# Designed miniproteins, single chains, continued (5), part 76

Each design is a single chain, and the fold is of that chain. pLDDT is the mean over its residues in the fold that is shown.

## One batch from the design tools (miniprotein)

Design m18629
Fold by ESMFold2-Fast:
Structure m18629 (fold): chain A 105 residues (1-105)
Amino acid sequence: SPKEQEAEKLIKKAVEEAKAVLDEVEADTSLSDNQKALYIGSAFGVLQIHLTVLIKKYKDDPSIVSRLTKMLDKVVEAEEQVRKLFEQGKVDEAVALFRATLEEL
């Protein structure tokens, strides 16, 4: 439907904004591990806000809401695992999990 195409476009934009943060983190060799964790954590937070706003926008479409809710749950779970990896000093694994999460959305 036209609404499903609009939702798809807005979802892609939110994911692309998160990918842009990932690309900057991978390109900037001057970033400390703590700065990488803060930037990736902020990208997760912004993505969660975008998905929550879209759930409210499409509240009258159960199919779109169900899809967005599943994406939000995946993002929340991935944020917890990425945070734990950074706390363990597993920086490359944390960055790789963030990338893999964005590719699955």
Scores: mean pLDDT 90

Design m18630
Fold by ESMFold2-Fast:
Structure m18630 (fold): chain A 85 residues (1-85)
Amino acid sequence: MKVTVTITITLSDKEHAELLAEIVIDAVKELGGEASYEIKQDGDKTIITITIVADESKLEKIKELIKLLEEEVKKLGGSISYEIK
């Protein structure tokens, strides 16, 4: 069964936000999943939405990746949320 994970990140630094999205995409591809992202600018805020589609057997590894991402985003003064379906 496939799961869809949607991650929303808000950061002030567009370059760093884009780099984090690229790292997540590469990590998901290495796990055999699919991932894409969209970027929106709202003044000084960069909002990135990352959509991941993977087999549920990979969900634990994806959750590990999300925890690492959450730590990094918080250190940068940003916010992160995610939803699993």
Scores: mean pLDDT 84

Design m18631
Fold by ESMFold2-Fast:
Structure m18631 (fold): chain A 80 residues (1-80)
Amino acid sequence: SSLLELANEILEKHNMPPIETVMEAFGFAETPQQLVLAVLMAMGAPLLNPRNEYSDEELLALAEKYAPDSLEELREMLES
Protein backbone atom coordinates (compact mmCIF):
# COMPACT_ATOMS: atom_id res chain seq x y z
CA SER A 1 0.00 0.00 0.00
CA SER A 2 1.21 3.52 -0.82
CA LEU A 3 0.05 4.66 2.63
CA LEU A 4 2.20 2.01 4.34
CA GLU A 5 5.12 3.16 2.17
CA LEU A 6 4.66 6.81 3.23
CA ALA A 7 4.34 5.81 6.90
CA ASN A 8 7.51 3.70 6.72
CA GLU A 9 9.41 6.53 4.93
CA ILE A 10 8.59 8.84 7.88
CA LEU A 11 9.58 6.26 10.51
CA GLU A 12 12.78 5.29 8.63
CA LYS A 13 13.80 9.00 8.50
CA HIS A 14 13.51 9.07 12.33
CA ASN A 15 15.20 5.65 12.88
CA MET A 16 11.95 4.10 14.18
CA PRO A 17 10.76 0.50 13.62
CA PRO A 18 8.41 -0.21 10.67
CA ILE A 19 4.79 0.90 11.01
CA GLU A 20 3.66 -2.74 11.02
CA THR A 21 5.21 -3.11 14.52
CA VAL A 22 2.89 -0.43 15.98
CA MET A 23 -0.11 -1.61 13.92
CA GLU A 24 0.27 -5.21 15.18
CA ALA A 25 0.76 -4.07 18.81
CA PHE A 26 -2.29 -1.76 18.91
CA GLY A 27 -4.65 -3.15 16.23
CA PHE A 28 -4.59 -0.18 13.83
CA ALA A 29 -6.37 -0.48 10.48
CA GLU A 30 -4.75 0.48 7.16
CA THR A 31 -6.77 3.71 6.79
CA PRO A 32 -5.21 7.16 6.31
CA GLN A 33 -6.34 8.41 9.73
CA GLN A 34 -5.25 5.28 11.65
CA LEU A 35 -1.87 5.10 9.86
CA VAL A 36 -1.18 8.78 10.69
CA LEU A 37 -2.22 8.07 14.30
CA ALA A 38 0.11 5.01 14.41
CA VAL A 39 3.04 7.11 13.07
CA LEU A 40 2.39 9.79 15.70
CA MET A 41 2.29 7.19 18.50
CA ALA A 42 5.54 5.64 17.21
CA MET A 43 7.08 9.15 17.19
CA GLY A 44 6.28 9.65 20.89
CA ALA A 45 2.78 11.12 21.02
CA PRO A 46 1.06 10.05 24.28
CA LEU A 47 -1.10 6.93 23.96
CA LEU A 48 -3.78 7.84 21.41
CA ASN A 49 -6.98 5.81 21.29
CA PRO A 50 -7.30 4.32 17.76
CA ARG A 51 -11.09 4.07 18.27
CA ASN A 52 -11.45 7.85 18.66
CA GLU A 53 -12.48 9.87 15.61
CA TYR A 54 -9.73 12.46 15.08
CA SER A 55 -10.23 15.19 12.50
CA ASP A 56 -7.51 15.80 9.90
CA GLU A 57 -6.87 19.15 11.63
CA GLU A 58 -6.38 17.45 15.03
CA LEU A 59 -3.98 14.88 13.51
CA LEU A 60 -1.97 17.62 11.76
CA ALA A 61 -1.77 19.61 15.03
CA LEU A 62 -0.32 16.48 16.71
CA ALA A 63 2.07 16.08 13.75
CA GLU A 64 3.35 19.64 14.31
CA LYS A 65 4.19 18.70 17.94
CA TYR A 66 5.63 15.17 17.50
CA ALA A 67 6.82 14.93 13.87
CA PRO A 68 7.25 18.52 12.55
CA ASP A 69 9.92 17.46 10.02
CA SER A 70 7.38 15.05 8.45
CA LEU A 71 4.29 17.31 8.45
CA GLU A 72 4.06 17.38 4.61
CA GLU A 73 4.26 13.56 4.33
CA LEU A 74 1.57 13.13 7.03
CA ARG A 75 -0.66 15.63 5.20
CA GLU A 76 -0.15 13.61 1.98
CA MET A 77 -1.29 10.44 3.79
CA LEU A 78 -4.49 12.17 5.01
CA GLU A 79 -5.26 13.41 1.46
CA SER A 80 -5.25 9.80 0.18
Scores: mean pLDDT 77

Design m18632
Fold by ESMFold2-Fast:
Structure m18632 (fold): chain A 98 residues (1-98)
Amino acid sequence: SSRAAEAKARLTELGERFMKLAEEVMAKAVEKGDEEAIRLANEGLELARKGAESDLETGARLFAEAFRKLAKAAELVGDKETAKEAEELAKEAEELAE
């Protein structure tokens, strides 16, 4: 059915959005010297990398965790807009895992 193809396409789009937001958050974290934000962003990147190499259910769950870590990192660097976007994308990824 078209549902599996649509879910995979959405997971790919979430991965691309994750990388873009992660680059923005990491740049701010490095500029501010926020070691906790750098650690959380790196943990998110590792989870996203594993998610991209996993099956749809596992990948979606790993991306949800990655986005939640990125949202926390964004909050630490004062980027509330990116934190909110990352949290919304985490919910979208969690729905794909169900």
Scores: mean pLDDT 85

Design m18633
Fold by ESMFold2-Fast:
Order: structure tokens, then sequence, then C-alpha cells
Structure m18633 (fold): chain A 99 residues (1-99)
């Protein structure tokens, strides 16, 4: 059912978010980007199913990661993550408006 699907998606989102945060803390920026994008995929699915809060949380995380990547000279990665964050935040706003 839909509730079970949402639970699985949330568990996957939290798993990859945690992996991304750990990789960022360890200075492994390639892994942090990879895990952050995986978390974003599950968060976008949750946002589309009505959970705008998860979308907003991941958008903020992606923006923070992008700022750190830009400081490290990884400008293209930073630009990409900011674009993904903007798309997710826009989707979350639409879900909030039509709840």
Amino acid sequence: DLETIKKILKDMYEYYKKKAEQALKEGNFDEAVRYALLAAIYAQMLTSLGDAEVGEEVARFLEKLADELEKQGRTNDAAYLRRVAEEIRRDAELVHRYR
C-alpha cells in the first residue's frame, strides 16, 4: 500500500543522507556527492507523494554541500547540486500549495 511505499522511500532517503553526511565529514567529496544525489532521488519521490518537508530538508543539505564543494574548487559539482536543490524546493512548494 501507499503507506508501506512511503516508509521504504523514507528509510532509503535517511540511509543515503547519513552516508552523504559521513562522507562529507571525512572529506570524501566524490562519495558525498554520489550519496547526496541518491538521497535526493528518494526525497523527490517522497515529495511527489506529499512529503514536502523531506524535499525541503534535502534541498538545504544539497546547498550546504554545494557551498563546500565550491570552496574546494569543484565548481561544476556545486552548480549541479544547486540546480537539483532548486528543482526539489520548487516541487516541495507545489506540493505545499496543493495539499
Scores: mean pLDDT 84

Design m18634
Fold by ESMFold2-Fast:
Structure m18634 (fold): chain A 103 residues (1-103)
Amino acid sequence: MKKEELINKAIEFLQKAIEVARTVAEKYEKDPSLREAVEHARRAIEFLEKAIEYLKKGDLDKAMQYLDEALDHVARAAEIDPEGFTPVARLVVEARNYVEEAK
């Protein structure tokens, strides 16, 4: 696969991860027991948006740094609610694999 195709696939998976994370966070917004998971999900979305920005700029090292920050927050959300946030983690890991192949 060409480097540009790998980056485009990474961006596609990250956009899907953001959509799933937003949907789950909105579903859980009114549940006080899931507040910490929602806060981690929102923080992860901010880092995923930064990762997409740097992928579009061709700065793969910065993009990877933001993906690793996002994965830490998604992992913490998944510890609280695995059903909602494990799919998000899988999408981010897939995107990270495409970025690594593009280096």
Scores: mean pLDDT 89

Design m18635
Fold by ESMFold2-Fast:
Structure m18635 (fold): chain A 64 residues (1-64)
Amino acid sequence: LNGDGLFDQADIAEIQAAINGKSTLSAEAKAKADVNLDGAIDQTDLEFLKKSFDPDGNGVAVLP
């Protein structure tokens, strides 16, 4: 999770799994996933990462 070229939906899924307690991120991955710098990895960080990955909000389902 470095956000500079190899950040994809698999990385987003890893963060989601960690938030749900199903997996553990390394300290390095946690630091990179904490994009709002609040010291916690939560849904807000995940949403920021998703928006950065897809800034147009075009997640296949677009408003008509």
Scores: mean pLDDT 63

Design m18636
Fold by ESMFold2-Fast:
Structure m18636 (fold): chain A 61 residues (1-61)
Amino acid sequence: SLVDELVKRLEAAVRDRVSLEEFQALVIEVVNRAVEAGLSDADLDAVGAAIDAAWRRLLAA
C-alpha cells in the first residue's frame, strides 16, 4: 500500500542516518504524496505517527 511505502521510506532515512535537512525534504514529499492520494484519516494518522517516530529517532541519534 502507499502507507507502507511512505513508512518504509521514513524508516530507510533513519537507518541511513540522513541529514536533518534531507529528512525535512522527505517529510514534505511524504505529506504531499499522502494528501494528493486522498488517504483516509486513519491512514493519515498512521503516516503522521511514523513521521513523529522517525523524528524522535533521528534527534536521539
Scores: mean pLDDT 84

Design m18637
Fold by ESMFold2-Fast:
Formats: C-alpha cells, structure tokens, sequence
Structure m18637 (fold): chain A 68 residues (1-68)
C-alpha cells in the first residue's frame, strides 16, 4: 500500500530507530514515494512537531489521507 511504502522509505532514513526523521529526510522520502515537493511540504506542515521532528507513523498516515 502507499502507507507501507511511505513508512518503509521514512524508516530507511531513521538511522537511530527512534521513529522520527528530520523534515529534510521526510521530504526526500515522500518525493521518492511519488509526491511532489509541494505535496510533501503540505504533509510535513501537518505532522512536524515543535522540535522540527517528523513522526514516521503520523507522516505515513497523513500522506495516505492526502492521496485519497
């Protein structure tokens, strides 16, 4: 599924296995999954936390919702 593809790509950037990636890493993963940079930025605006981190599960879910 798209959600599993996005999650797998995001996890490939999660070197320390904490379930979080940077905004830049998440943008790259979303573009690799088939989103435009503009679409990736819209997804990231919804899921980025106060520390500039992106939760992999929230990003994958939000990307799937936007693709519907």
Amino acid sequence: SLEELVRALLRSYDKDGDGYVTKEEARKALVEAGFTEEQADRILDEVIDENGRVDIDEAAKKATELAK
Scores: mean pLDDT 82

Design m18638
Fold by ESMFold2-Fast:
Structure m18638 (fold): chain A 70 residues (1-70)
Amino acid sequence: MDLTVTIVAKNEKGEVLSEKVVVAKDSEEAVAAIQKEIEELEKQGYKVTGIEIEALSEDEVKVTLTVEPA
């Protein structure tokens, strides 16, 4: 069963900076997608200060990354 992962990057004020949807075949691929997004944000000059994971359904997960300028 494919897992749909919605990755949302927000700043400290709660403003949405980016939103990405990834379809992962397993939990390892989902973790890799989250790590890749963190690396892209760090390349853009952001620091990830918080990670929140919310299960919306059996096959849908929302990941909220809180970022600050590095």
Scores: mean pLDDT 81

Design m18639
Fold by ESMFold2-Fast:
Structure m18639 (fold): chain A 69 residues (1-69)
Amino acid sequence: SANVIKVIDDTNINIDLGSKDVQIGDQVLITANGQTYRGTITATGPLGSRVQLDAPANIQIGDTVTLLR
C-alpha cells in the first residue's frame, strides 16, 4: 500500500507513489479517520506524486492510499 507523505492544504497532498506507478489523471482513495476520500493525481515525480482531493478533508501524514484503476 501507499501512504500520504505530505499535507500541503485541505485539498492537496503528496503520496509516496511516483511516476513509475501512477500518471497524471489517475484516481486514488485516501483512508483517513475511518472514512474514504477521492482524489486525482495532478503531478508526478520520481519519489512521489501530488493529489488534489475532490473536496476538503482532514488528511494526515501516514494515511493509507489506494490506487483506483
Scores: mean pLDDT 85

Design m18640
Fold by ESMFold2-Fast:
Structure m18640 (fold): chain A 68 residues (1-68)
Amino acid sequence: SSKLEELLQKYKDDPTVVSIIESISSVKDLGKQITMLRHLADVWKDTDPELSEDLRDLAKEIEEEQKK
C-alpha cells in the first residue's frame, strides 16, 4: 500500500509509531487490521490528532482496496 509506505517514511524517526504500524500490517485478517487501525486512531485522537487522522486514512485505503 502506497499510504503504508508514506506513513512509514513520515514517522521514520518515531520508533513507537513505526513499530505500531508494522505490527498492524503483519495482521493477516484485513478486517481485523482495519478495526485495529480505527481503534488506535480513537486512542490517539486527543494526544496526536495528525497521527490519528493518518491511521484513519490508512484504514480507509485498506477498506477501499478490499472492495476492489
Scores: mean pLDDT 82

Design m18641
Fold by ESMFold2-Fast:
Structure m18641 (fold): chain A 93 residues (1-93)
Amino acid sequence: EEVRELLREGARLAKELYEQLKKEGESLSAINSAQLAYSALEGAVRESPEMALRLVRRAISYLRVARRLSSPENAEGAEEAIRVAEEAARLLE
């Protein structure tokens, strides 16, 4: 799959995580981290490979915070988003 498809998939997963965390009233730090990850991945879709890689790495950092601070059920969603983002980062190298 094309890198842009992985970036869009990662953004969708991060957005779904953000909305789920917000709906369930999880910690504000987890909610904000998921939102920042979604924003970074959305931004990466339109950037050069070098800038996209920087944004993807930033998104992975935010998703790791969201995973750490979330309930076990929602942590799985964060892990899936991290896996997709890591694959996108690998292809951007």
Scores: mean pLDDT 87

Design m18642
Fold by ESMFold2-Fast:
Structure m18642 (fold): chain A 72 residues (1-72)
Amino acid sequence: DILQQAQQELDRIDGIIDYLDTLQQSRVATSDQRQTLDDLRRTRQAILDAIRNNDYDRLKKLLDDLRERSSI
């Protein structure tokens, strides 16, 4: 189920976003970490928008791109 896969990825990236946001708020985040935070927030919003719009083709592409870039 693509929606179940999307929810699992949203839960995973939410944890990473929370960690990176904490570092940014403490002003100890590196430039790379700030870029990763921005990229993950955009990806998260794009996934939510694809779900909201029932755009499953876009959702599949977003999840595939996220899997290929999964280096934390």
Scores: mean pLDDT 81

Design m18643
Fold by ESMFold2-Fast:
Structure m18643 (fold): chain A 87 residues (1-87)
Amino acid sequence: SIYEKVKEALDDALDAARAALKSAEDVARAIGLILRLIGLQLEVEELEKKGTLTKEKAIRILREAEELLARLGVESPAVRRALEELE
């Protein structure tokens, strides 16, 4: 399902972002970006609960996650894979 693909990708993204904290020179900035990733996870859960998680919204959320990871200097192959599968 769209929900399962997005949830798994965001869980992987958050793990990658947390790992980046160990080498972050600006820890406060890194924490802010991680909180935004957590915000995307919460948005996905709310959209699924309401039955309004569409392919278009899923793609937007995953692209936002990819941008946040890029700002942390990390990547998530799971996020890229989910985007490719939903295109």
Scores: mean pLDDT 86

Design m18644
Fold by ESMFold2-Fast:
Structure m18644 (fold): chain A 106 residues (1-106)
Amino acid sequence: DMEKIKEEIIKLLLEGRGEEAAKLAEEAGLSEEEKREILEETMRLEAKKLVEKIKNGDEKLTKEFEEGARALIEETGDPEIAELLKNKDYEGLMEKFLELQKRLAE
């Protein structure tokens, strides 16, 4: 069942078991498009988990995330990213990061 294979790959990726996830995807004969969809879904789930931890007061993750946002501002010059960071809109920042990731995958 392809759906169960996709769920297992996402679970492995979320657990940091990327090599096992990649092997399972290759053994299952997943297309590059299907692999991309799985990666995007995994990134969304990790993004949600990260934002929840930041909202719950994880100072280390908040600092690392804000440093990442500053690096993207320097690289892209995107004023929207700068505004989201200034407002501490971590949900909006994460959505913007996922959008940029999709653009790079095209």
Scores: mean pLDDT 79

Design m18645
Fold by ESMFold2-Fast:
Structure m18645 (fold): chain A 79 residues (1-79)
Amino acid sequence: MKVAEELAKHAPKAAEALRKAGLPVSPFSGMSPEAARELVEKLAKGKEGLELLLKNLRELGGDGDVAAEALEKLVEEIE
């Protein structure tokens, strides 16, 4: 799926944002689109963590903005 592809393309920057949010990086690396959706579902339990992740992704600039938009779209699909 496009969200997983975007995360894979920007893995180093997304990994840094995830680490700053206190989330494990490895679930995004090599995970299936369904596993990525499950991770986002767990992030939705901690709205503060999701907000921090989105903020950190946007602070990375262009690649971060793309990743943040993809993550927001994924969250919208599961909510």
Scores: mean pLDDT 54

Design m18646
Fold by ESMFold2-Fast:
Order: structure tokens, then sequence, then C-alpha cells
Structure m18646 (fold): chain A 88 residues (1-88)
């Protein structure tokens, strides 16, 4: 069905985004300490690097921006996934 095709495509895009974020976190040895004063600066740097690595994949970049906006607006994961599905 069309819905199954969209869900499969979204899953592939989310897997790509997840792997990029994991690679960046490992490469940069990011802190997970919420009291580290570098945390906000590290988060901005990670998002910028992820955008750069997604620049040749406009659809994946759109999905990534939906997730970034969702986190900034404190949306639930379900709401973010529904919004991401709308742009796929």
Amino acid sequence: SMMDELLEKLKEILAKIYEILKEIAEERKLTTDPNDPRLAEQEKAVLEEARKRLEDDPLALKVFEVLVEGEENEESGEVMLERALEVV
C-alpha cells in the first residue's frame, strides 16, 4: 500500500539520520553530562554537522529539520514522526 511505502521510506531516512548522529557523537566524544557548560555549544555543532552531511539528500534534510523543530517545541516523538511522514 502507499502507506507501507511511505513508512518504509521514513524508516530508511530515520536510520540514516540516526547513523549520522551516532558517527558525529563518537567522532566528537560528546559529553552526556547535563551540567557541562559545553553541552549547548556541542548540540549546535552536532546539528550543523548533521545538516552538512545531509545537504545532498533534500528529503532526509527536511525530515531532520522537522525533528529538530519538534525537539525545540517540546513535541512528543509521535507528533514529530507524524509531521515527518507528511514531508516524505
Scores: mean pLDDT 80

Design m18647
Fold by ESMFold2-Fast:
Structure m18647 (fold): chain A 96 residues (1-96)
Amino acid sequence: MDERGREILMAEVEVTMLIMSASVYIRIGKKLEEKHPEEAIEHYKKAIEDAEKAIEKAEEAIERLGRDEGLENLKKAAEELKKEAEENLKELEEKL
């Protein structure tokens, strides 16, 4: 229990940091779209990269440590952020 609990906590921290990073990149990208669209595109691409890393780390932790509601919820949040960043990127590229 103690060892598994520590490994789950460490995985949740790593996944959460990647989710926060992706969320910040999406927020900055949205603010840059009108005046600096090329920079907004770069930020959305970074958001997708960090969201993909979050999904991968959550999946690896779930496979290794077994089912955990926190890890499953974090994976879902990362998948939703990836989708948002991809949709924003596509919409912006279609306007250029």
Scores: mean pLDDT 88

Design m18648
Fold by ESMFold2-Fast:
Structure m18648 (fold): chain A 95 residues (1-95)
Amino acid sequence: SLRDRMYALVDEIAELMKKILGSGIVDLYYRLYRGMVDAVLEDPKEDGPDFIDYLDRLIESLREKAKSDPSTREIYEKIAELLEELRDLVAELHA
């Protein structure tokens, strides 16, 4: 289902984030992202634009972080790519 696809993206994002942030803080982000996905699935017209804006800002932030440290660049870029996939699914729901 669409929910399963969005949840799979959140799961993969969280696993990659554990490599740079550690598990404890990532559990908090995981809950946040899952909650935002659930909100958008319930009311995509109301919650879609705010979630898209949040994801766009997060993607930009991660790409800037990738530029500052070559050792973490590949992980930040991969997370940004997965966030773009999630963003596109949210945009499709909102449309």
Scores: mean pLDDT 84

Design m18649
Fold by ESMFold2-Fast:
Structure m18649 (fold): chain A 106 residues (1-106)
Amino acid sequence: EKKVVTLAVVDPETGLDVEELIERLEAQREDLIAQFTDEETREMLEEALEYAVRYVRENNQRFSALLVIVSRSTGLAGDTVSLLVTIPNAAAGRALADALRAHFAA
């Protein structure tokens, strides 16, 4: 069965510092990962989120939002899609998430 997971949008327009943004992302990570019993999906989420956290820290930039989409077909080898993007705001994040989801569903 194909699984698609969209990570919650984190918006620093609330005046968040980079570290505070990362803390919010980690909180969302644990809640989302706990919803999955499939270890490979959990591993992909952890990898994508670790990459996002590293990217934010190393580039020393404030991001308006961060979106991670993980799509995977269970039972089929090699059918995995992980997308990581920075989003300017929550509304733009939703629109981009829908566009990316449609693109990978086609």
Scores: mean pLDDT 50

Design m18650
Fold by ESMFold2-Fast:
Structure m18650 (fold): chain A 81 residues (1-81)
Amino acid sequence: AEKKILEATALARAFAAASVNADGSLDEAAARALIPPLVAGLSEVLGKKLELPDPSASAREQLAELEKRLREAVEELKKKL
């Protein structure tokens, strides 16, 4: 169970590496394009369907919502075992 949580975190970090520029700024277009496949990958790893963030929101807001959903999924997974 804990290992799946770490794998989900690794997916999120890989997303950050692909969507953050060398100067630390967020590539908004890359982030927006990569959020849907990230949500799908996280849902598969956790065995729980995560809701897709609002596509009209900024990439930063979408990532904040995804982090909240991921935290909720992690807490629920810990309660089962």
Scores: mean pLDDT 73

Design m18651
Fold by ESMFold2-Fast:
Structure m18651 (fold): chain A 77 residues (1-77)
Amino acid sequence: DLSKYLVLPKEMEDELRKSPLYEDVKGKNIDPEELQKEYDKVKQDYLNGKVSPGELRYAQLVRDSRVLLAIEEEKKK
């Protein structure tokens, strides 16, 4: 059960699956641990006033796109 690891509202899941971001993440060789570290860094920088709300949102979208990819692979079984 991977859906519990999503940080965005459920309504965003269908939008993410159809988005160019979802396809871009799918086609790239991205390290999941580096992806999580990148998100944690952006979140910390946001709390310290160093990044915009838009940058935090983008990090959340990238993270959830990776989780949704894993869910889709599970559903194909």
Scores: mean pLDDT 68

Design m18652
Fold by ESMFold2-Fast:
Structure m18652 (fold): chain A 80 residues (1-80)
Amino acid sequence: MGSEMREMIRRGISVEELRKLVLSHEGESQLPQDDADILKEMAKELLGLSDEEAERSLGPRAVQILGAVFHHKSEEKARK
């Protein structure tokens, strides 16, 4: 599931669209459930989080976690 969800996000949603999704929830204490589920699966796959860690971290902190993932991938790509 996680790998498939990550591939779907990368294929169907660009890095820019992903950033917009994260920013659109800035200032909100909780994300809509559908968006939260997608972000949890992506973080599990990209960050190697357990189910428990993803659920605990992404609910109120999805923006921060996605920001870290986005930064990490941007730095990695910039090295090439």
Scores: mean pLDDT 51

Design m18653
Fold by ESMFold2-Fast:
Structure m18653 (fold): chain A 62 residues (1-62)
Amino acid sequence: SEEDVEAARKVAEAARKAAEEGDVASAQVALHEAQMILETSDDPEAREYAEEGIRWAKEGGA
């Protein structure tokens, strides 16, 4: 859904910002949020953004 995609995109943006700023705590929060999207959403676009969020969160030290 559009709501799932928007939520996932915001999580990916937050994860990227956390990685760029070296904010491990924010990266860990973004990792958890992205994982929840993968568990609850069947929307392929939302899942792609969530996976992007996980990659950035790991870069940020999550």
Scores: mean pLDDT 86

Design m18654
Fold by ESMFold2-Fast:
Structure m18654 (fold): chain A 74 residues (1-74)
Amino acid sequence: MVLSEEEKKEAEKKRRELALLYIQLYEKAQELGLDIGPGGLRGYEIAKKISNAKEEEIEKARQLAEELLEEYLK
């Protein structure tokens, strides 16, 4: 499939927005003493890399973050 230039830019914007939200989530969880994600700080580091990662790496990080959110929210 081929994406339009507009769709590519929107995907990049969403990627950066998600990375920021995940960083904030991980930081808040640490402040509350909650253990979310692979080693707490590792989750934060993964989120920071999302904005600069390739699609494959972003998808893996996204799946990990979704599992963390699902476990956290239940």
Scores: mean pLDDT 58

Design m18655
Fold by ESMFold2-Fast:
Parts: C-alpha cells; structure tokens; sequence
Structure m18655 (fold): chain A 79 residues (1-79)
C-alpha cells in the first residue's frame, strides 16, 4: 500500500496526499496540491516517528514541513 499523509498549513488549509514509500513523501505530495511544485528539499531532522525538512517551492517560497509518521499528519509553516 502507498503511504498517506494530511498536511495542515499555517493558514489552516489542509490537503491529503498519497504515494511514495513514507509519510514524508506523501506529505510533500499533499503540500504540492496546495502550493505548487517542490523544487528543493533539505532534511533538518529525522527519527522513526518524526521528520522535519525545509522545502523550496518553484515560486521561491520556503516552508518548514514537520511530519508525524505514526499518525500520517504534517504541519507546514512559511519560513
């Protein structure tokens, strides 16, 4: 089965993504549904249950994406 994650933005907008091998990959797909294409990703921290990355969108906006792998939930905040 493909991974799934629901992302919530700082403005309260939400989307669910599915695909990839991890909740982090699914969360990136969810974020792209709301904000457009991610062109760069820098991992800041990763554990079995939690990861944090900085994502750069094609329009130049940078978001911090925090993913909970246990629940499939994520939060994205504009940097």
Amino acid sequence: ALASATVTLDDGSTATGSGGRSASEAAVKALEKLLGKVVDSIGESSTETHSVARLTLEDGRVYRLEVDHATGTARATLV
Scores: mean pLDDT 81

Design m18656
Fold by ESMFold2-Fast:
Structure m18656 (fold): chain A 108 residues (1-108)
Amino acid sequence: MIYEVTVRAKVDLKFEDGLILLDLPWPASVQALDSGGGYVYGLDGTFLGVISVDPERQTADTVLFRLGLKRELKEGDEFVIRGLTSQEQVDVFRQSPYFEVLSVTEKP
């Protein structure tokens, strides 16, 4: 079961080392993303980047995922995250101070 989530940025996200890098705390009880992570698209379908595991910042209780985007986001910008496999993974974004979850769609 795959989830597609539309989110809105609550704050401006700036480039670090040519990417937007944002650590998302991921509880150890929540199923990890596949080794490639989730995929990020603009509302127009433009590929923006990936969510990937940060192997240097894993803990016993949490895993940190980096949101690596190829362009800056402004407050109010909307984008789509694909490749989430559980509602608990969706809740990581919902609980984030950086994003508002606008819609969740289950894909077959």
Scores: mean pLDDT 67

Design m18657
Fold by ESMFold2-Fast:
Structure m18657 (fold): chain A 74 residues (1-74)
Amino acid sequence: MVDKTVEEIINKLRELAEQLFTTKDKKKKEELYKEIKELIELIKAGIHSFPEEYHEKLKKAIEEVLKKAEEALK
């Protein structure tokens, strides 16, 4: 169950980043970026509830998504 939850979180982050990258509407980009930030804060707040092995995977996914989001906002 934890493994599935981690996969769902990572997939949701990647989907939001993809939507941000493909969206041309500035207002929608701002809304998607807010959702990404909020989800990242939730992950950071809850990271200690996951096994240590998933901490590295979650951190890498966050870094990947933030980099993609920053590129989409340029």
Scores: mean pLDDT 79

Design m18658
Fold by ESMFold2-Fast:
Structure m18658 (fold): chain A 66 residues (1-66)
Amino acid sequence: ALVDAPALGRALAELGADEGLRAATLTAAGRTSPLLDADAVLAEVERLGSPEDVEKTREAIARALA
């Protein structure tokens, strides 16, 4: 699924994601694209090895797609 980068950023902020997670999800997924592939964003967060960050990112993607 494709998500708007600004919408994903807002959803992460609403969920209380720390600055590191918000920067990692938006930067690693490529701020060079107006639309982000949700699966690619999730894969980048999974590489960081934090289950809590993965869970927040899944919820943020769901909110951004609503």
Scores: mean pLDDT 69

Design m18659
Fold by ESMFold2-Fast:
Structure m18659 (fold): chain A 65 residues (1-65)
Amino acid sequence: MSEQTKSVIEGIKEWLEENKDLPPEKLQELVELAKEIVEEKIKDEKDKKAVIEYTEKLLKERLEE
């Protein structure tokens, strides 16, 4: 992954950690917003897909608990 993509992943990770106490519905809204930012900021399709998959994985983990 590019340096830019890694930076975005770290940002999403920190952002979700700061909002870990949010109810699942609000967490889902934040994940959707993060996906929009990724779609806009990351030009490489492969990197974009990797970040989106990572974000969706975090959401799935939170919804499962």
Scores: mean pLDDT 72

Design m18660
Fold by ESMFold2-Fast:
Structure m18660 (fold): chain A 84 residues (1-84)
Amino acid sequence: MVTEVEVTRVGDSDAVQVISRETGQSVVGRRDASGRWYGEEGRGEETWERVLEITKGEVVFRTVGTPLDGEDREEKFKSSDVLE
């Protein structure tokens, strides 16, 4: 199934907030030096597993700027790209 989510940059260039439009749930994730995604400053993959269960399959990320920067960017990602 295809699930649409919004991905917003949060302060840091490697930090993003992923929001599911279906459930309204959100998770803050970061990318480490290996390109691996992890939630809440690397504390656990449980939060990411929950998000990926909602966004299973094909995912469309729309990067939305904060109200202060107003920049928008839309990118399409596979769930494998987030958990590698």
Scores: mean pLDDT 47

Design m18661
Fold by ESMFold2-Fast:
Structure m18661 (fold): chain A 91 residues (1-91)
Amino acid sequence: MVASMKDILEELAKRNYEKAIELYARMRGLSDEEIAALTPEQKQEILERIKKEIKDSLAQLEAYEKRYGELGPVGQEYVDLMRKALEAIEG
């Protein structure tokens, strides 16, 4: 699960939106046939859902860092990757 989310974030950071959508849909348990049948509207809904999940996760981790101090190297690397992926979706 963590590796799959990292792969999605890395594809988004590269602006490979189609690959990121495909990986997210597989993580959600969609079949290859269902993924191939996704409409442009459904693909946009998936991107909006990923964006919301990234924003919610970043808010939680920033609140945790403020309350408890340093996240540690692995946590900080993941936050940096999430910020880059979010920038790619929004900009």
Scores: mean pLDDT 79

Design m18662
Fold by ESMFold2-Fast:
Structure m18662 (fold): chain A 108 residues (1-108)
Amino acid sequence: NKDQIDLLQKLLENFDKITDAILKRDVDTARKYLKEAKETVDKLKPYLSDYFVEQLEETIRNAEEVIESIENNSEPEVLEEKKKKFDRSLSRVKMMIEIEIADLKAKL
């Protein structure tokens, strides 16, 4: 089950890189790591609960909306509200990923 742990760790790393890119307003870098996150989630789907997958997909969608708001030079209030939604969903999924990694490591 090391492959599942490696994919979950890669997903955490990708989310951190997306967050950093968003803070720097680096749309190209943010989109690159968002694409990698989507591919990693697709590989994880057979191993995760429907609820877990739903939360990951919601977080990815929220990240996309932030990136699009930056790209389109949306009003600061609109961008801030989208960032707030992304941050909330990201905090939840990071916790879920860390719990899953811990559970998988305990079964090794």
Scores: mean pLDDT 90

